Designed miniproteins, single chains. Designs and how they scored, part 84

Each design is a single chain, and the fold is of that chain. pLDDT is the mean over its residues in the fold that is shown.

## One batch from the design tools (miniprotein)

Design m2912
Fold by ESMFold2-Fast:
Structure m2912 (fold): chain A 73 residues (1-73)
Amino acid sequence: MITEKPLAELDEAERATAARGLERLAEREEVDGARQARAPVTEHLTDETMNLVGRWAAAGLDAAQFLAAVDAA
């Protein structure tokens, strides 16, 4: 099951945490490569994006951080 914890359903506090995480992720070269690779997925909201959101939502706010990172790409 894909866990629902997308940016649209985050609280203000969770969004603030996600924004901070996005800045930290952007500082890593590896994350830059991941964002570029997943830029097409963001446009169409493919199953892979939904699976990522589910996995990262289970880990907390990481799903929102990743989703924001690929959206920024």
Scores: mean pLDDT 48

Design m2913
Fold by ESMFold2-Fast:
Structure m2913 (fold): chain A 89 residues (1-89)
Amino acid sequence: SGAQLALQKVEALLAQAREALAIVKEEGSKAGNTDAIARAEALYAQIQSLAETLRQAGGARAPEELLADWQRLEDLTAELEKLAAEAKA
């Protein structure tokens, strides 16, 4: 069902974000880059909050009505993954 696919997508994005955060924390700690860690934690907090909003609203409303929130979740996850890639370089 569409609702199950939406929940699976939220869970996948959260898993990606969690892995990216772990990388920034590990590499940032090695480099002493506390600013990178703080930024990654702030992005992850926004991702978690938005994912919870989509999880709750997605059960009651069609995902297309929340298109902006879905795009924002994907954008924030991509930004965190970019920080992880930069931290590993």
Scores: mean pLDDT 82

Design m2914
Fold by ESMFold2-Fast:
Structure m2914 (fold): chain A 87 residues (1-87)
Amino acid sequence: MEELLEELIELAEEAIEAVREGDYERAKEILDKMAELLSKVAPYLSEEELKALMARYTRAAHAIDQRDEERAIAELEEFIRLVEEIK
């Protein structure tokens, strides 16, 4: 589990970099990988932890779809913070 959480942090950091570069297509590809890892980690999380992570993921995905750099980065940074608290 800890290894999957670390991989989620790395992917979220890569998504932030893609957003900063204006590469929203790459950011979406990275989010798809994050969603796959979230599905694998979900059975090991509390309902409240999973809801918190899914909320941040969903808001980040929405911001990326809208090409809202500031919101996308903020939501991804909060996602990373939540994963670090769980880990």
Scores: mean pLDDT 87

Design m2915
Fold by ESMFold2-Fast:
Structure m2915 (fold): chain A 97 residues (1-97)
Amino acid sequence: DILTEEEKKILEEMEKLYEKVKAGQVSRDEIKAFLEKLSKLPKEKLYKLANASKHPVIGTVLNAIAQGKKFTDEDVDKIMELIKKDNVFEIERLALE
C-alpha cells in the first residue's frame, strides 16, 4: 500500500518514540498520550500503518489498538521494558489477548 504523507509522518513519530524508549528517554505518560492519539484513528488506517511498520512491536501494538485493546499503565510499563530488552516475543503475546 502507498502511504499518504500524513501516514508516513505518524510512522516516523512512532519510530522516533520507539528509539526514545530504547534510550530510556520517554515517560509512561508520553507513551499513553501517543497510544490515546492512535486509538482515535480509524481501524483501517491503524491496520495500514501496522502493515507498513519496520518494527514488529509497532505493528503488534497498532493491531491491538485496531482490535479495541486499551493499554493500562502496567501494560505500557511492560511494553517499554520489553522494547529496552528487545523482547518482541513477549510484546506479541501481550497484544494477542
Scores: mean pLDDT 75

Design m2916
Fold by ESMFold2-Fast:
Structure m2916 (fold): chain A 92 residues (1-92)
Amino acid sequence: SALFEELLKKYKELAKELEELLKEQPLSEEELKRIAELEREIKRLVEEGDLDGALELVERALEEARRRKDKKLELVAEIARLEVEKLKLEAE
């Protein structure tokens, strides 16, 4: 329960940070496409039961976002990581 509560708190904090960032810097068509592709790939892995593969995909997206200094993609990937971690906890 403590791990789940900590995870939800982090999710809410990151979601708020992303919402505030997007008010100042809305997503471009190119950014929307990139995020949609990432979300689609994560969803496919999750639906296949490959939660470890989903985390690996998110880790690669985080590394790329940090390399490019893409704060919007970084926040999206961090939120996605927490969502997959939540699914792993629910499966236990």
Scores: mean pLDDT 84

Design m2917
Fold by ESMFold2-Fast:
Structure m2917 (fold): chain A 79 residues (1-79)
Amino acid sequence: MTVEERLPADPEVAAALTEALRRVAKRHPEPLRGEDPVEVLRRRGEELVRELRELGHDELAELVRAYTEEEIARIEELK
């Protein structure tokens, strides 16, 4: 099953991702000041993967992990 480009397009996948993102956001209510955006993205991605696994979306969690690594690499290349 190919899911990489369907992550935001699948309504069930989008709902699970949104819920996981909301849970991660609730743990980090303070503004991001002086944080390296790459480190923030890496940590938030790890937490998002864990939340998705707790919600029973193991395949989506692996895709989010891979996507996060690709986004970090892209940001690092742009620096």
Scores: mean pLDDT 68

Design m2918
Fold by ESMFold2-Fast:
Structure m2918 (fold): chain A 93 residues (1-93)
Amino acid sequence: GDTEKARKLLELEREFSERASKILGAPARIVVYEDPETGEERTAIYRLSESGLPEGLVLEVTKDGKVLYESEEATPELKELAKEFHKEYEKLK
């Protein structure tokens, strides 16, 4: 049930976080979450400190690819990665 879906999501986030880190040239993490006010699914990419803590938001997009936030580090390649991540995430539902 839920444990298997959680495991697959964690594996997906790990794989795409590794790809985001390579594109950014720094430790990064990609996550999907639901906005607590609207229930809307969002994908975010964070730059991490060397201790693994979120240091800065790089990109935040909606499930349909609308950009809610982008920093100067948000390259077109990272935007495409976020779209690919969401497409793979939808397959886990």
Scores: mean pLDDT 82

Design m2919
Fold by ESMFold2-Fast:
Structure m2919 (fold): chain A 71 residues (1-71)
Amino acid sequence: MLEKTRKIIEKVVEEISKTMTPEEQEKARKNVEELSDEELKDAEKVIKEQLERSKNNPEKTFLEEIWDEVS
């Protein structure tokens, strides 16, 4: 589960980083690499809560698309 959460964060950061400077992209990648298991578990909880929220919306969210892609 943590590996899937990490890949989702990597995908999100990769997409967002397209609007960032090269220095910001490098910092973002390093931050993802430095995430602890506890931080990944917290992120997994937030991602699951967001996915549960999106279930009540007719519109498919970007996060839901990434989750399906990484599965």
Scores: mean pLDDT 69

Design m2920
Fold by ESMFold2-Fast:
Structure m2920 (fold): chain A 110 residues (1-110)
Amino acid sequence: MKSPATKIKDPSEEVKKLIDEANRLFDEAADLAAKTHPEVAEEKARVDSLRQELANLDEIDSVLLFEYGLETARLRRLIREHGTPEAQALLDKAIELYKKARELAEKELS
């Protein structure tokens, strides 16, 4: 849908809700993996810090966004390698929600 006044990089509430739920599940997966591997806790703290920085920005910072992407990818890999089956299941659910959010956002931009 064309929303000319609000089209500037603001995802719909539905997309935001999917991303928020995905982030919550991803954080839960990281917390479970962090119980056995402190390096997961360190990566989660980095991701949380970057997420908070991005949330406080009124304008997109492409460098911070890129760093956030790299750190989330690293955290995802650590959960895959070191996470319990429960942590990996939460990660899989988070990935499905991110995929749905991306597909919905792409449709909204068209």
Scores: mean pLDDT 77

Design m2921
Fold by ESMFold2-Fast:
Structure m2921 (fold): chain A 84 residues (1-84)
Amino acid sequence: MEAEEEARRRVEEARKLAEEDPKKGAEKATEVAEWAGRLGVMEVALEAVKLAYEAMEKYDPKKAASYGAAAAIRAVGADVDARL
């Protein structure tokens, strides 16, 4: 529960950053997705991936799909590595 609360707090921090600077917000959201994935908090990791996609779409729509996919791959990879 505490890990999930910390992960949700980091998502909100990334969301606020995305409102001021969509590029930095997307980068922060990707970091949060990987971190949450490593902890196995997949619901929050997926929410962070979605935020990274939305923020990058506002900054550069052409890169949004590839950026979102990369964030998702990093989150899943971190979860797999943590279980090995």
Scores: mean pLDDT 80

Design m2922
Fold by ESMFold2-Fast:
Structure m2922 (fold): chain A 71 residues (1-71)
Amino acid sequence: MKLSDEAIDRAVEVLREGAGPEAAERFRKLIDESGRTLEGATQAFAKVAEEMGPEGREAASRALDEAIRLQ
């Protein structure tokens, strides 16, 4: 299932606030490359969490929860 632009934008905002602009831009690039699917978003969040450490993991968890809520 494709994510809405609203869900993607909200996830990017949560990541930017929690893990910084590099994490947010990395997620946006990964989700755009994946075709903006929920499956692609889950993989993108996992990769951002792996690369950004504890702050990235917490921010990715919050962003995923908000993206799902907006579906």
Scores: mean pLDDT 78

Design m2923
Fold by ESMFold2-Fast:
Structure m2923 (fold): chain A 75 residues (1-75)
Amino acid sequence: MSTEEKIEKIEELAKEALRLDKKIRDPSASPEEKQAALDRLNQILQEIRELVSTLSEEQQEELEKRLEKIAEELE
């Protein structure tokens, strides 16, 4: 997997994680939906950690900038 592919994958996982976090905090969501979202979120966080550990410091700085933009876009 190339560096760019890793960064793009982390961005996709981060966006999914933010969507799952919203589901977990949704008072109208069922306990089953919240549990499924929490389980998926934990899997995503593990994948992100593994991918980030393979990046250089310079690549991690680029990733941080991209994640900040994603957080801003999603409010």
Scores: mean pLDDT 79

Design m2924
Fold by ESMFold2-Fast:
Structure m2924 (fold): chain A 93 residues (1-93)
Amino acid sequence: MGRVRIEVKTDGGPEQAELAASKWVLAAMDAAQEAGVRARYTRVEVKPDGHAIVEVELEGATPEDVQRAAEAGKDAALSIPNVKEAKATAEAK
């Protein structure tokens, strides 16, 4: 089992954090589909200060698949205007 967690910080407020979280979820799911694994999002939290946390579970994923999903999600989040920081954590077990 694998889990990907992305933490995003923006200075555009909660709307930008929500957009970053949404883009991250899509990128992580797309990366999982390309790897032949199934992705299910389990938690999305957007804070008024512009901080967003998204967690996705990957079923049947190898550690390598989980890492690819985390990297894709981080890159997608950083491409959004007003995103200052994006941190990706990949847990393969």
Scores: mean pLDDT 72

Design m2925
Fold by ESMFold2-Fast:
Structure m2925 (fold): chain A 110 residues (1-110)
Amino acid sequence: GSSSMQQMIDKMKKMASKLPDAEQEYQRRMAELKKLSDTPYAQAVIDASKKKLDSDTAAIQQQSNSLFDDPDLGELYKNSQITQKTIEMTQELGFQIIEVRIVEESEKAK
């Protein structure tokens, strides 16, 4: 019914509203990884992360265009999904930062 549709719209609005904060956190973690390691390997990891997010964003755009005739609803769905993917990629970068820090601390302890 209409109540179920409204609940889905409200959830998408809540998720989409987090997009600016999710993008800022993603950028902060990329900057932190680069500060910990400015090697070509660290840059390749950052570039791979960006490429995956761009690919996922393109797939979401295609899905939005096929599922919604309403451009406002399509844009809302797109931004909601992009927010979720950005949060996932930010978490992945967080694990990579922890791994780099553990290796660096191990070397200092010797």
Scores: mean pLDDT 78

Design m2926
Fold by ESMFold2-Fast:
Structure m2926 (fold): chain A 58 residues (1-58)
Amino acid sequence: SEELVRLARELGVPVSSLPALRALLEQGMSVEVLADLIVRETGASREAARRLLELLRA
């Protein structure tokens, strides 16, 4: 979705990384663990990281 791509760019998450993040969610990795990784790698807020991951799950 366009919202997903826009948010990824705002957070500094490469759009090319979105399929890998989605695959990890589909494999059962928790939103909390992935949000922690995004915060650590990008400096984005936890709330914004969680929002990106919820959009990936939808």
Scores: mean pLDDT 83

Design m2927
Fold by ESMFold2-Fast:
Parts: structure tokens; C-alpha cells; sequence
Structure m2927 (fold): chain A 72 residues (1-72)
């Protein structure tokens, strides 16, 4: 499913780097097939929930919540 692919990509990137920024999370979910407007909402959610750096766990939760709310 789209949600599972986006979460897996985001988690893998975060584990490799140690954290994700709003820009990086938006790029990762777009690469998974998520529409640009939804990717922007994911980036905004990360910025609002953190100081602009999310752990892999936080990033995965944010992606799951936003995509579920969008019906993805």
C-alpha cells in the first residue's frame, strides 16, 4: 500500500541519517507516490511537532497520521 511504502522509505532514511527535516520527509513521501499537496502537509506536521528534526520513529508516526487522515 502507498502508506506502507511511504512509512518504510521515511524510516529507512531516518535510520541512515539519524533524523529527518521537513524537506527530507516531503521528498521521501513524494518518492513513494504521495501527491505534492499531501507531502507539504507531512512536512508542515513535522515542523509543528518538532524543532525541524524528527527521529525515525517520530517521522514514521507523522507520515502514518497524515496519510491516514488523507485517506491514503
Amino acid sequence: ALLDRAVERVRALGEKKGFLTPEEIAEAVRASGVPDEVAERVAKALQDATNGKATPEEAALIVREVLAAEGL
Scores: mean pLDDT 83

Design m2928
Fold by ESMFold2-Fast:
Structure m2928 (fold): chain A 55 residues (1-55)
Amino acid sequence: SLQALAAVQAYKKALELDPSDELAHQGLAIALLEVGQEDLAKKVGEIGKAKFPNP
């Protein structure tokens, strides 16, 4: 969807500014799933989980 494409761009820019942004990692993974980029979504999710393990 158009919103999901905009979300991918927004979260990618957020991660360029702050690579440690946990919410941006989660949002990017979700937005990538919405646009059908499952492999990239999985990779982004795994990176986020490694940096920000469950409390």
Scores: mean pLDDT 75

Design m2929
Fold by ESMFold2-Fast:
Structure m2929 (fold): chain A 92 residues (1-92)
Amino acid sequence: EREEVARELEEETRRILAELGEIAQRGKEISPEVYSFVMLRATEVVEAADRALEEIRRSSPEEARRVAEETKRFGRELLEEARRLVDEAEQA
């Protein structure tokens, strides 16, 4: 059902944002530019989740699941991108 799908998306989004927050703190120790990059990824995650939650409210249960899964995947990709950038910057 849509409510469960929305809850699961909100939970995953909170987890991704928490990890991005930790990565941003590491980035801040490297440079303002690295910190800004991670914060921009966090903003993109929030905007994607907000859009997805609005779409889920008006979707069928099947479409809601697809939207949620796509949004979770996108969030995980942004998290991996931010983590890679910070890891590479720390090694430089």
Scores: mean pLDDT 86

Design m2930
Fold by ESMFold2-Fast:
Structure m2930 (fold): chain A 68 residues (1-68)
Amino acid sequence: SMLEEKEREAKRAYLELLDAISARAPEEVIQALRDRFLELARALGLSDEQIARNLAALDAALQKAKAE
């Protein structure tokens, strides 16, 4: 369905952002990937609260990876 395809795109953008941050990609690349994720999440109909939770989860995952 269209919804499932949009969810897959948003999840892929989230993972690409996570990978770029972990790989210490250039700031412009990280910013472009972050903007893409936000655009896709909003298009999917996620609320600002849900988007904030997804970004917080990304930050938590990065902290956990660094601690391990």
Scores: mean pLDDT 75

Design m2931
Fold by ESMFold2-Fast:
Parts: C-alpha cells; structure tokens; sequence
Structure m2931 (fold): chain A 65 residues (1-65)
C-alpha cells in the first residue's frame, strides 16, 4: 500500500525532518493510527540504529497528524 511505502521511506530517511514528512504521508494515505503502526513496524525491521531512530520519528509524526 501507499502507507507501507511511505513508512519504509521514513525509516530510510537521511534526516529527522525527512523521516517526519514521510510519516505524515503514511498517515495521509492510511490514517494516523495505521500510519503510526506501519512506521513503527518499518523501524523494528530496520537493520541500523540510525534507521530505527528515523522510523520512530516518522511514527510519532504520523500519530500527531
């Protein structure tokens, strides 16, 4: 889904701002609760600490949308 793709991009983002923007897009595509869960799942599946932190920033942005 579009929400899953945006959540994955949030975890792969190079900056916290970019991660938050993709988190919001995941929320816009799937709703804030689903966008949060998708972004959190992408963070959990991320292999580096930096990507996990980016994914979690995206998740919080999605929940706040």
Amino acid sequence: SAGEEYAKKAAEAKTGKEAMEYGVKAAQASGPDEGYELSKKAAEEAKTKQQKNAGLAGAEAARGW
Scores: mean pLDDT 79

Design m2932
Fold by ESMFold2-Fast:
Structure m2932 (fold): chain A 90 residues (1-90)
Amino acid sequence: ASEVQLRTLYRALLDLANNPDVTITRDGNTVTITYSDNPEAQAIVDKAIEELSKIPEVKIEKNGNTVTITLKDNPELLAVVDEVLDEFGK
């Protein structure tokens, strides 16, 4: 992945993680975003989807209040996800 793509992923996930109504989990190369039925949380998630859709290594699916992001088998993209989760993890 390019440096611009890695920064885009980092910024989008950081904005999501900073919202108390948004929960981010990772399982393998899949990132699951779950959010409250809250218009502000929905708007932030929708904005992140628009930004992440510009990364060709990222596939996005929305099902109700759950967004599933599947990353290609790309260790650089997975490392960015782990970095964000570590910053907001416990």
Scores: mean pLDDT 78

Design m2933
Fold by ESMFold2-Fast:
Order: sequence, then structure tokens, then C-alpha cells
Structure m2933 (fold): chain A 80 residues (1-80)
Amino acid sequence: DLEELRKHVEKALDDALAQTRELAAKLDPKEAQKLVSEFEKYRANAIANLKKGSNIDDAKKDIGKALGIGGETAGKAEAL
């Protein structure tokens, strides 16, 4: 069920975005804003593609990019 998959992905990305925001708060405000904005952009693109059902590979790519920003944010926070 594509709609059930979309709901699970949206929840997972929302949870990851919340964690990314908490970690980004430890960084420079300008860098934090950039990272959070990039995560939100890839999240929005992934969810839009899942709703359309025609661009599942693009959705997977955007999910990977969003989670990559989350990992980058965590790495930068750990380096402080």
C-alpha cells in the first residue's frame, strides 16, 4: 500500500528532522539554517514523489539526501 508506505516514510523523516534540528542548534545559526532548510527541501520532494506514485526512484534518492544532511549535521555537532 503506497499510502501506508508514504505515512511511514513521512513519520521517519519528521523524526529525523526533529533530531537534526536539535543537533543543528549546537552549530553556527547560519549553518544550522542551511542544513535544516536542505533537509526540509529533500523531505518535501520525497513526499511529493511518493504521493504521485510515478517517481519512486526519485523519492528514494531524496530520502537518502535528507538522511545524509542529518548525518552531516550530527558529525558537525560531534566535532564541537
Scores: mean pLDDT 84

Design m2934
Fold by ESMFold2-Fast:
Structure m2934 (fold): chain A 98 residues (1-98)
Amino acid sequence: MTSEDVVQGILNAREAVLKAIKILKEKKPEAELLSEEEKEKLAKTTEKDINGRVAGIAEWAVKKGLGSGKGEELAEEFAKDADEEVKEKTLKEMEEEE
């Protein structure tokens, strides 16, 4: 198994979560007490949180020696648009689960 395979699995999970969030927003418009600007800000914050978790897990997997350097590059790319605090917390949680 390669680090790329692990990262791709995580990316697929991230996409599924983002799609679920989008569906929930479309199916309950009457529950929208937020302005268009607040909705956009929340969506960006949520995406950064998810990217942080993905980057943290990917970095942990790469540190475990699961494959090639491409996994490291993908983890770094996602970290650029991620919440750094969420990434660090996720990485620490993964390391402590050992």
Scores: mean pLDDT 64

Design m2935
Fold by ESMFold2-Fast:
Structure m2935 (fold): chain A 65 residues (1-65)
Amino acid sequence: MSKIVALETAIQLEAVSLGVRARVRERDGEIEVTLSGDPAAVEELEAYIRELAEERGIPVRIRRE
């Protein structure tokens, strides 16, 4: 499994646990994530994504719907 696919999987699993809808796309080695749902849950998921991406050295761009 690539590091990018592993990060996408982790994001999707956490999104399900928080009740947030996440759309994940890869663009030129960067991960783009669009989040939709309860504002507090979206904020928690955004923090989680940023921490994991930093630990794994993967550039991430996060958008809110």
Scores: mean pLDDT 82

Design m2936
Fold by ESMFold2-Fast:
Structure m2936 (fold): chain A 100 residues (1-100)
Amino acid sequence: MIEIDPSLSDEEKLALILDLFRMEIQDAREAIEKNKDNPELKERYELALRTYELIIEHIERTRDAELGLELAQRASEMSKLSFEEQKKEAEEIERLIRET
């Protein structure tokens, strides 16, 4: 669960969200390297990595703190989902990014 102080400015909230995603991207890259011989885990982490990169690009372009926080919360919960549910969530996140 992502907890951000609501008294922070939008720019400060965005900085925290971006730092969180950069950490998750690094963790996903390390997981891919450690699990190169496990195709299922590799595919899961590659999906997560692509989704996080799309979210970062969107946040940096739009500077929308409210949407950024929503996308961050949704992405953080993806690791708890089945692979099929992760694919659907990734597609929905990409759709929201495309429509904004």
Scores: mean pLDDT 77

Design m2937
Fold by ESMFold2-Fast:
Structure m2937 (fold): chain A 89 residues (1-89)
Amino acid sequence: MIPKEVLEAELELGVEEISVAVIETIIKRNGETEEDRKKLLEEYEELAKAAKKTVEAGKKSDNPQAKAIAKVAEELLKEAEEKIEELKK
């Protein structure tokens, strides 16, 4: 079975993904304000933190499913870090 620590990290990651999606939807609907951009940056930073926790938890496990979760989270972490760099420019 997937370790509880990995499942908890994956759930936290899912919450942060939803938070980012909500802000992006608001921006698309209403246009981007400076406040929206700052909130989006903060949410991507939280997403990156959650993804990093998921990677660390999954890599500690010998479970193949946990390793697969870690790999997906590692890709998401990279995408989040790229978005953070774009938003800081």
Scores: mean pLDDT 82

Design m2938
Fold by ESMFold2-Fast:
Structure m2938 (fold): chain A 62 residues (1-62)
Amino acid sequence: SPDREHVKRLMGELHRALQEDPFSEEAERLLKRVMDDPRVSEDQKAQAKRTYDSLRERAKKE
């Protein structure tokens, strides 16, 4: 469905931004878009937030 493809693209963009720099304004902006998007399930939002927090914590230690 269009909503599924939209969510897939958005999650992919967030993943890319987090791999590039998890402290970037781009990563923060994309996470906010995920959290604010009604097409993204609560489970997907929770997963995105956990990934965001995990990658930031790992980067702080390196």
Scores: mean pLDDT 84

Design m2939
Fold by ESMFold2-Fast:
Structure m2939 (fold): chain A 73 residues (1-73)
Amino acid sequence: SPVQLGNGVRLIVLNAKPEDAAKIRAALRELGLLMRSRLLPTPEGLELEVPREDAARVRAALAELGFEFREGP
């Protein structure tokens, strides 16, 4: 199902390059979220949109991979 505005959390993975998308997608697959997430390039790095209920697990996975991130608006 398409992600609706207000049902997801947007995370900006800072300074992440397009080649880092593969690592992030692998982590999302391990969490069972690959098909329920959206990953897009931005000037600051990569924008990741995930379901709100899963955001804490995604933040933990990104931190374990050594990525710096911030929550988007």
Scores: mean pLDDT 79

Design m2940
Fold by ESMFold2-Fast:
Structure m2940 (fold): chain A 84 residues (1-84)
Amino acid sequence: MREEGEKLRKEGEELAKQGKYSEATLLYARAAELYHQAKDYEGAAEAARNAAIAASKSPEFSPEEVENLYGIAEEYKKLAEEAK
């Protein structure tokens, strides 16, 4: 789970560098889910935040969808703080 999440995060980062923000958003969101399943809440929060940033740069995502992704990142951040 965690290794798969890390791989998808790196692929999303590469797509974002190429300006493929819609595709990057989907890979980052999937990476966040895999990190969460592995109970790596710090990784999940970072990946979810990267998904929100990529979505904000894509015309395919509404402002409401971007806000929802930031909300998911904040939830994971709280879980990461509780796990310490």
Scores: mean pLDDT 83

Design m2941
Fold by ESMFold2-Fast:
Structure m2941 (fold): chain A 110 residues (1-110)
Amino acid sequence: SEKEKIIKAFEEIKKKTVELLEENKVDKEILELIESQLETALEAIKKEEDVERALEILKQTIEWLAEELNEINPEAAIKFLEKVKEIAKKYGLEEIAEYVEKLLEELKKK
């Protein structure tokens, strides 16, 4: 149940990431690299039996994507994190929502 919520949240986060990369006209090679890394992270989550470790993988993936998007367009990183917070709340992943709020505060101070 909890793991299914993490997987569903990850799929929505992946979709939003692709949308933002396409909006910012990122090269196909970069898009394919990011998609490949996201597929690897999702497979790691699917194989992980410990929910806490699955949440750690999700947090690390979110932070990495926020950093990548911030280098492309800082506004895209903010938009991404706001959507991730919404997704986390939708699936009851309060720990993720709190983590993302901290990342948003740090990014907006720059």
Scores: mean pLDDT 87

Design m2942
Fold by ESMFold2-Fast:
Structure m2942 (fold): chain A 95 residues (1-95)
Amino acid sequence: SPLQRLIEQLRQLIEQARNAKTEKELRDVLDQLMGVVDEAIDLITDPQIRQQLLNLQKSLQTNYVDYLQKGDLDGAKDVLVSYGERIIQLLEQEL
């Protein structure tokens, strides 16, 4: 299904985030992840799942920026991975 393809893309992006060694690499992963989330939102029919997805997207952006401003690349990476996994769990509920 289209949603399952997006979930598989998210899993690949999470692995890229885990292996990221620079702020640029991690930012490139975040940008791609946000694009996949935007595509997923259009496929979600459950309004509660859609709202939770939007909330996770906003929280990810806020927390990611906070860690990067502090120069904490490992913290930013952990935030991206954690939120990415939570997004996957929400999308799997729509399957």
Scores: mean pLDDT 86

Design m2943
Fold by ESMFold2-Fast:
Structure m2943 (fold): chain A 72 residues (1-72)
Amino acid sequence: DEKKEKLKRLEEVLKQIRETSSPAPADQVKAAELGRELGRLMRELLGEKLRELTSKRGVAPSLADVKEAVEA
């Protein structure tokens, strides 16, 4: 369940980003750190598929895209 564990961590990070949406400077720093971890987890979960999705859409894939790719 390596993929499920990483997907669960991805959801945790996204939840923390939402909860850290305060404009306070400390929360902004925390949000930036969480954003870096989000990018790392997406790379680990999708690998080369992340490059393909980013290339096709010109943006980072959504959580739904990541879930579909991992669950498939």
Scores: mean pLDDT 66

Design m2944
Fold by ESMFold2-Fast:
Structure m2944 (fold): chain A 100 residues (1-100)
Amino acid sequence: MIEEKKKEIRELLKKYLEDPDDFETAKRLEELLEELKKEDEKAAEEELYEMFKEYLMTVHGLSEEEAEEIVELIKKAEEGDEEAKEKLREISEKLRARRA
């Protein structure tokens, strides 16, 4: 059940990244994430990190290794790592500058 929801979430994310104006895909993605969160908050959190990694790779053209490093920095920043917070700020500014 949880694995089926994760698979559908990943498939919908790929569709959404190809067409961000697809409201039906975005709505279904949000619904599945809420359902997963109600069943297993930890599984939902892990899936959000995987989705963010896919977003970084698809939208910003980052490698899998670069996207994974950013996700690790987010986890460390959530734990109160000030160096991780500083690195994320630098990365965020760099990515924003490229898309502005």
Scores: mean pLDDT 76

Design m2945
Fold by ESMFold2-Fast:
Structure m2945 (fold): chain A 61 residues (1-61)
Amino acid sequence: SAAEAKARAENGAKAAEALGLDNEAARQGYIDAKKGVEAAEKGDAEAGEKGMNRAGQLLGG
């Protein structure tokens, strides 16, 4: 759902911020998570989920 996509995107952004953006992967993950939140806010759950999956891969979850 859009709410679930938004929650995942917000959690990804918080995780990247907690890592202090110390490296390129963390910074890119934060950017992708932010884009996911924006997409989820517009009701585009698919774009939000894709953004979160990409952020997770870059952050090494």
Scores: mean pLDDT 64

Design m2946
Fold by ESMFold2-Fast:
Structure m2946 (fold): chain A 89 residues (1-89)
Amino acid sequence: MEREEKVLEEAAKLESEQQGVPFEKALEEIRKAYEAHPDKENFLKLLELQIEFEKELEELLKTKSEEEVRKAVEEKAKKYSEEVKALIE
């Protein structure tokens, strides 16, 4: 319950920022996708991975040089992609 709401809201914020759409619209679309998904637990895990990756990226951008951020993002993006594929395969 609380976990679902938090994960969906955090994912909606991420999607809103990345796609340039209003938060309310992003949240509505994510909720629709969640309700339509046959494996809701797997869907939440996928969103949690996406949120974690974005938070790590944001922290790196605040504290590290551009060179260090680029290298770390490449490594994290590869790992994230592999984990996402494992869940949606």
Scores: mean pLDDT 75

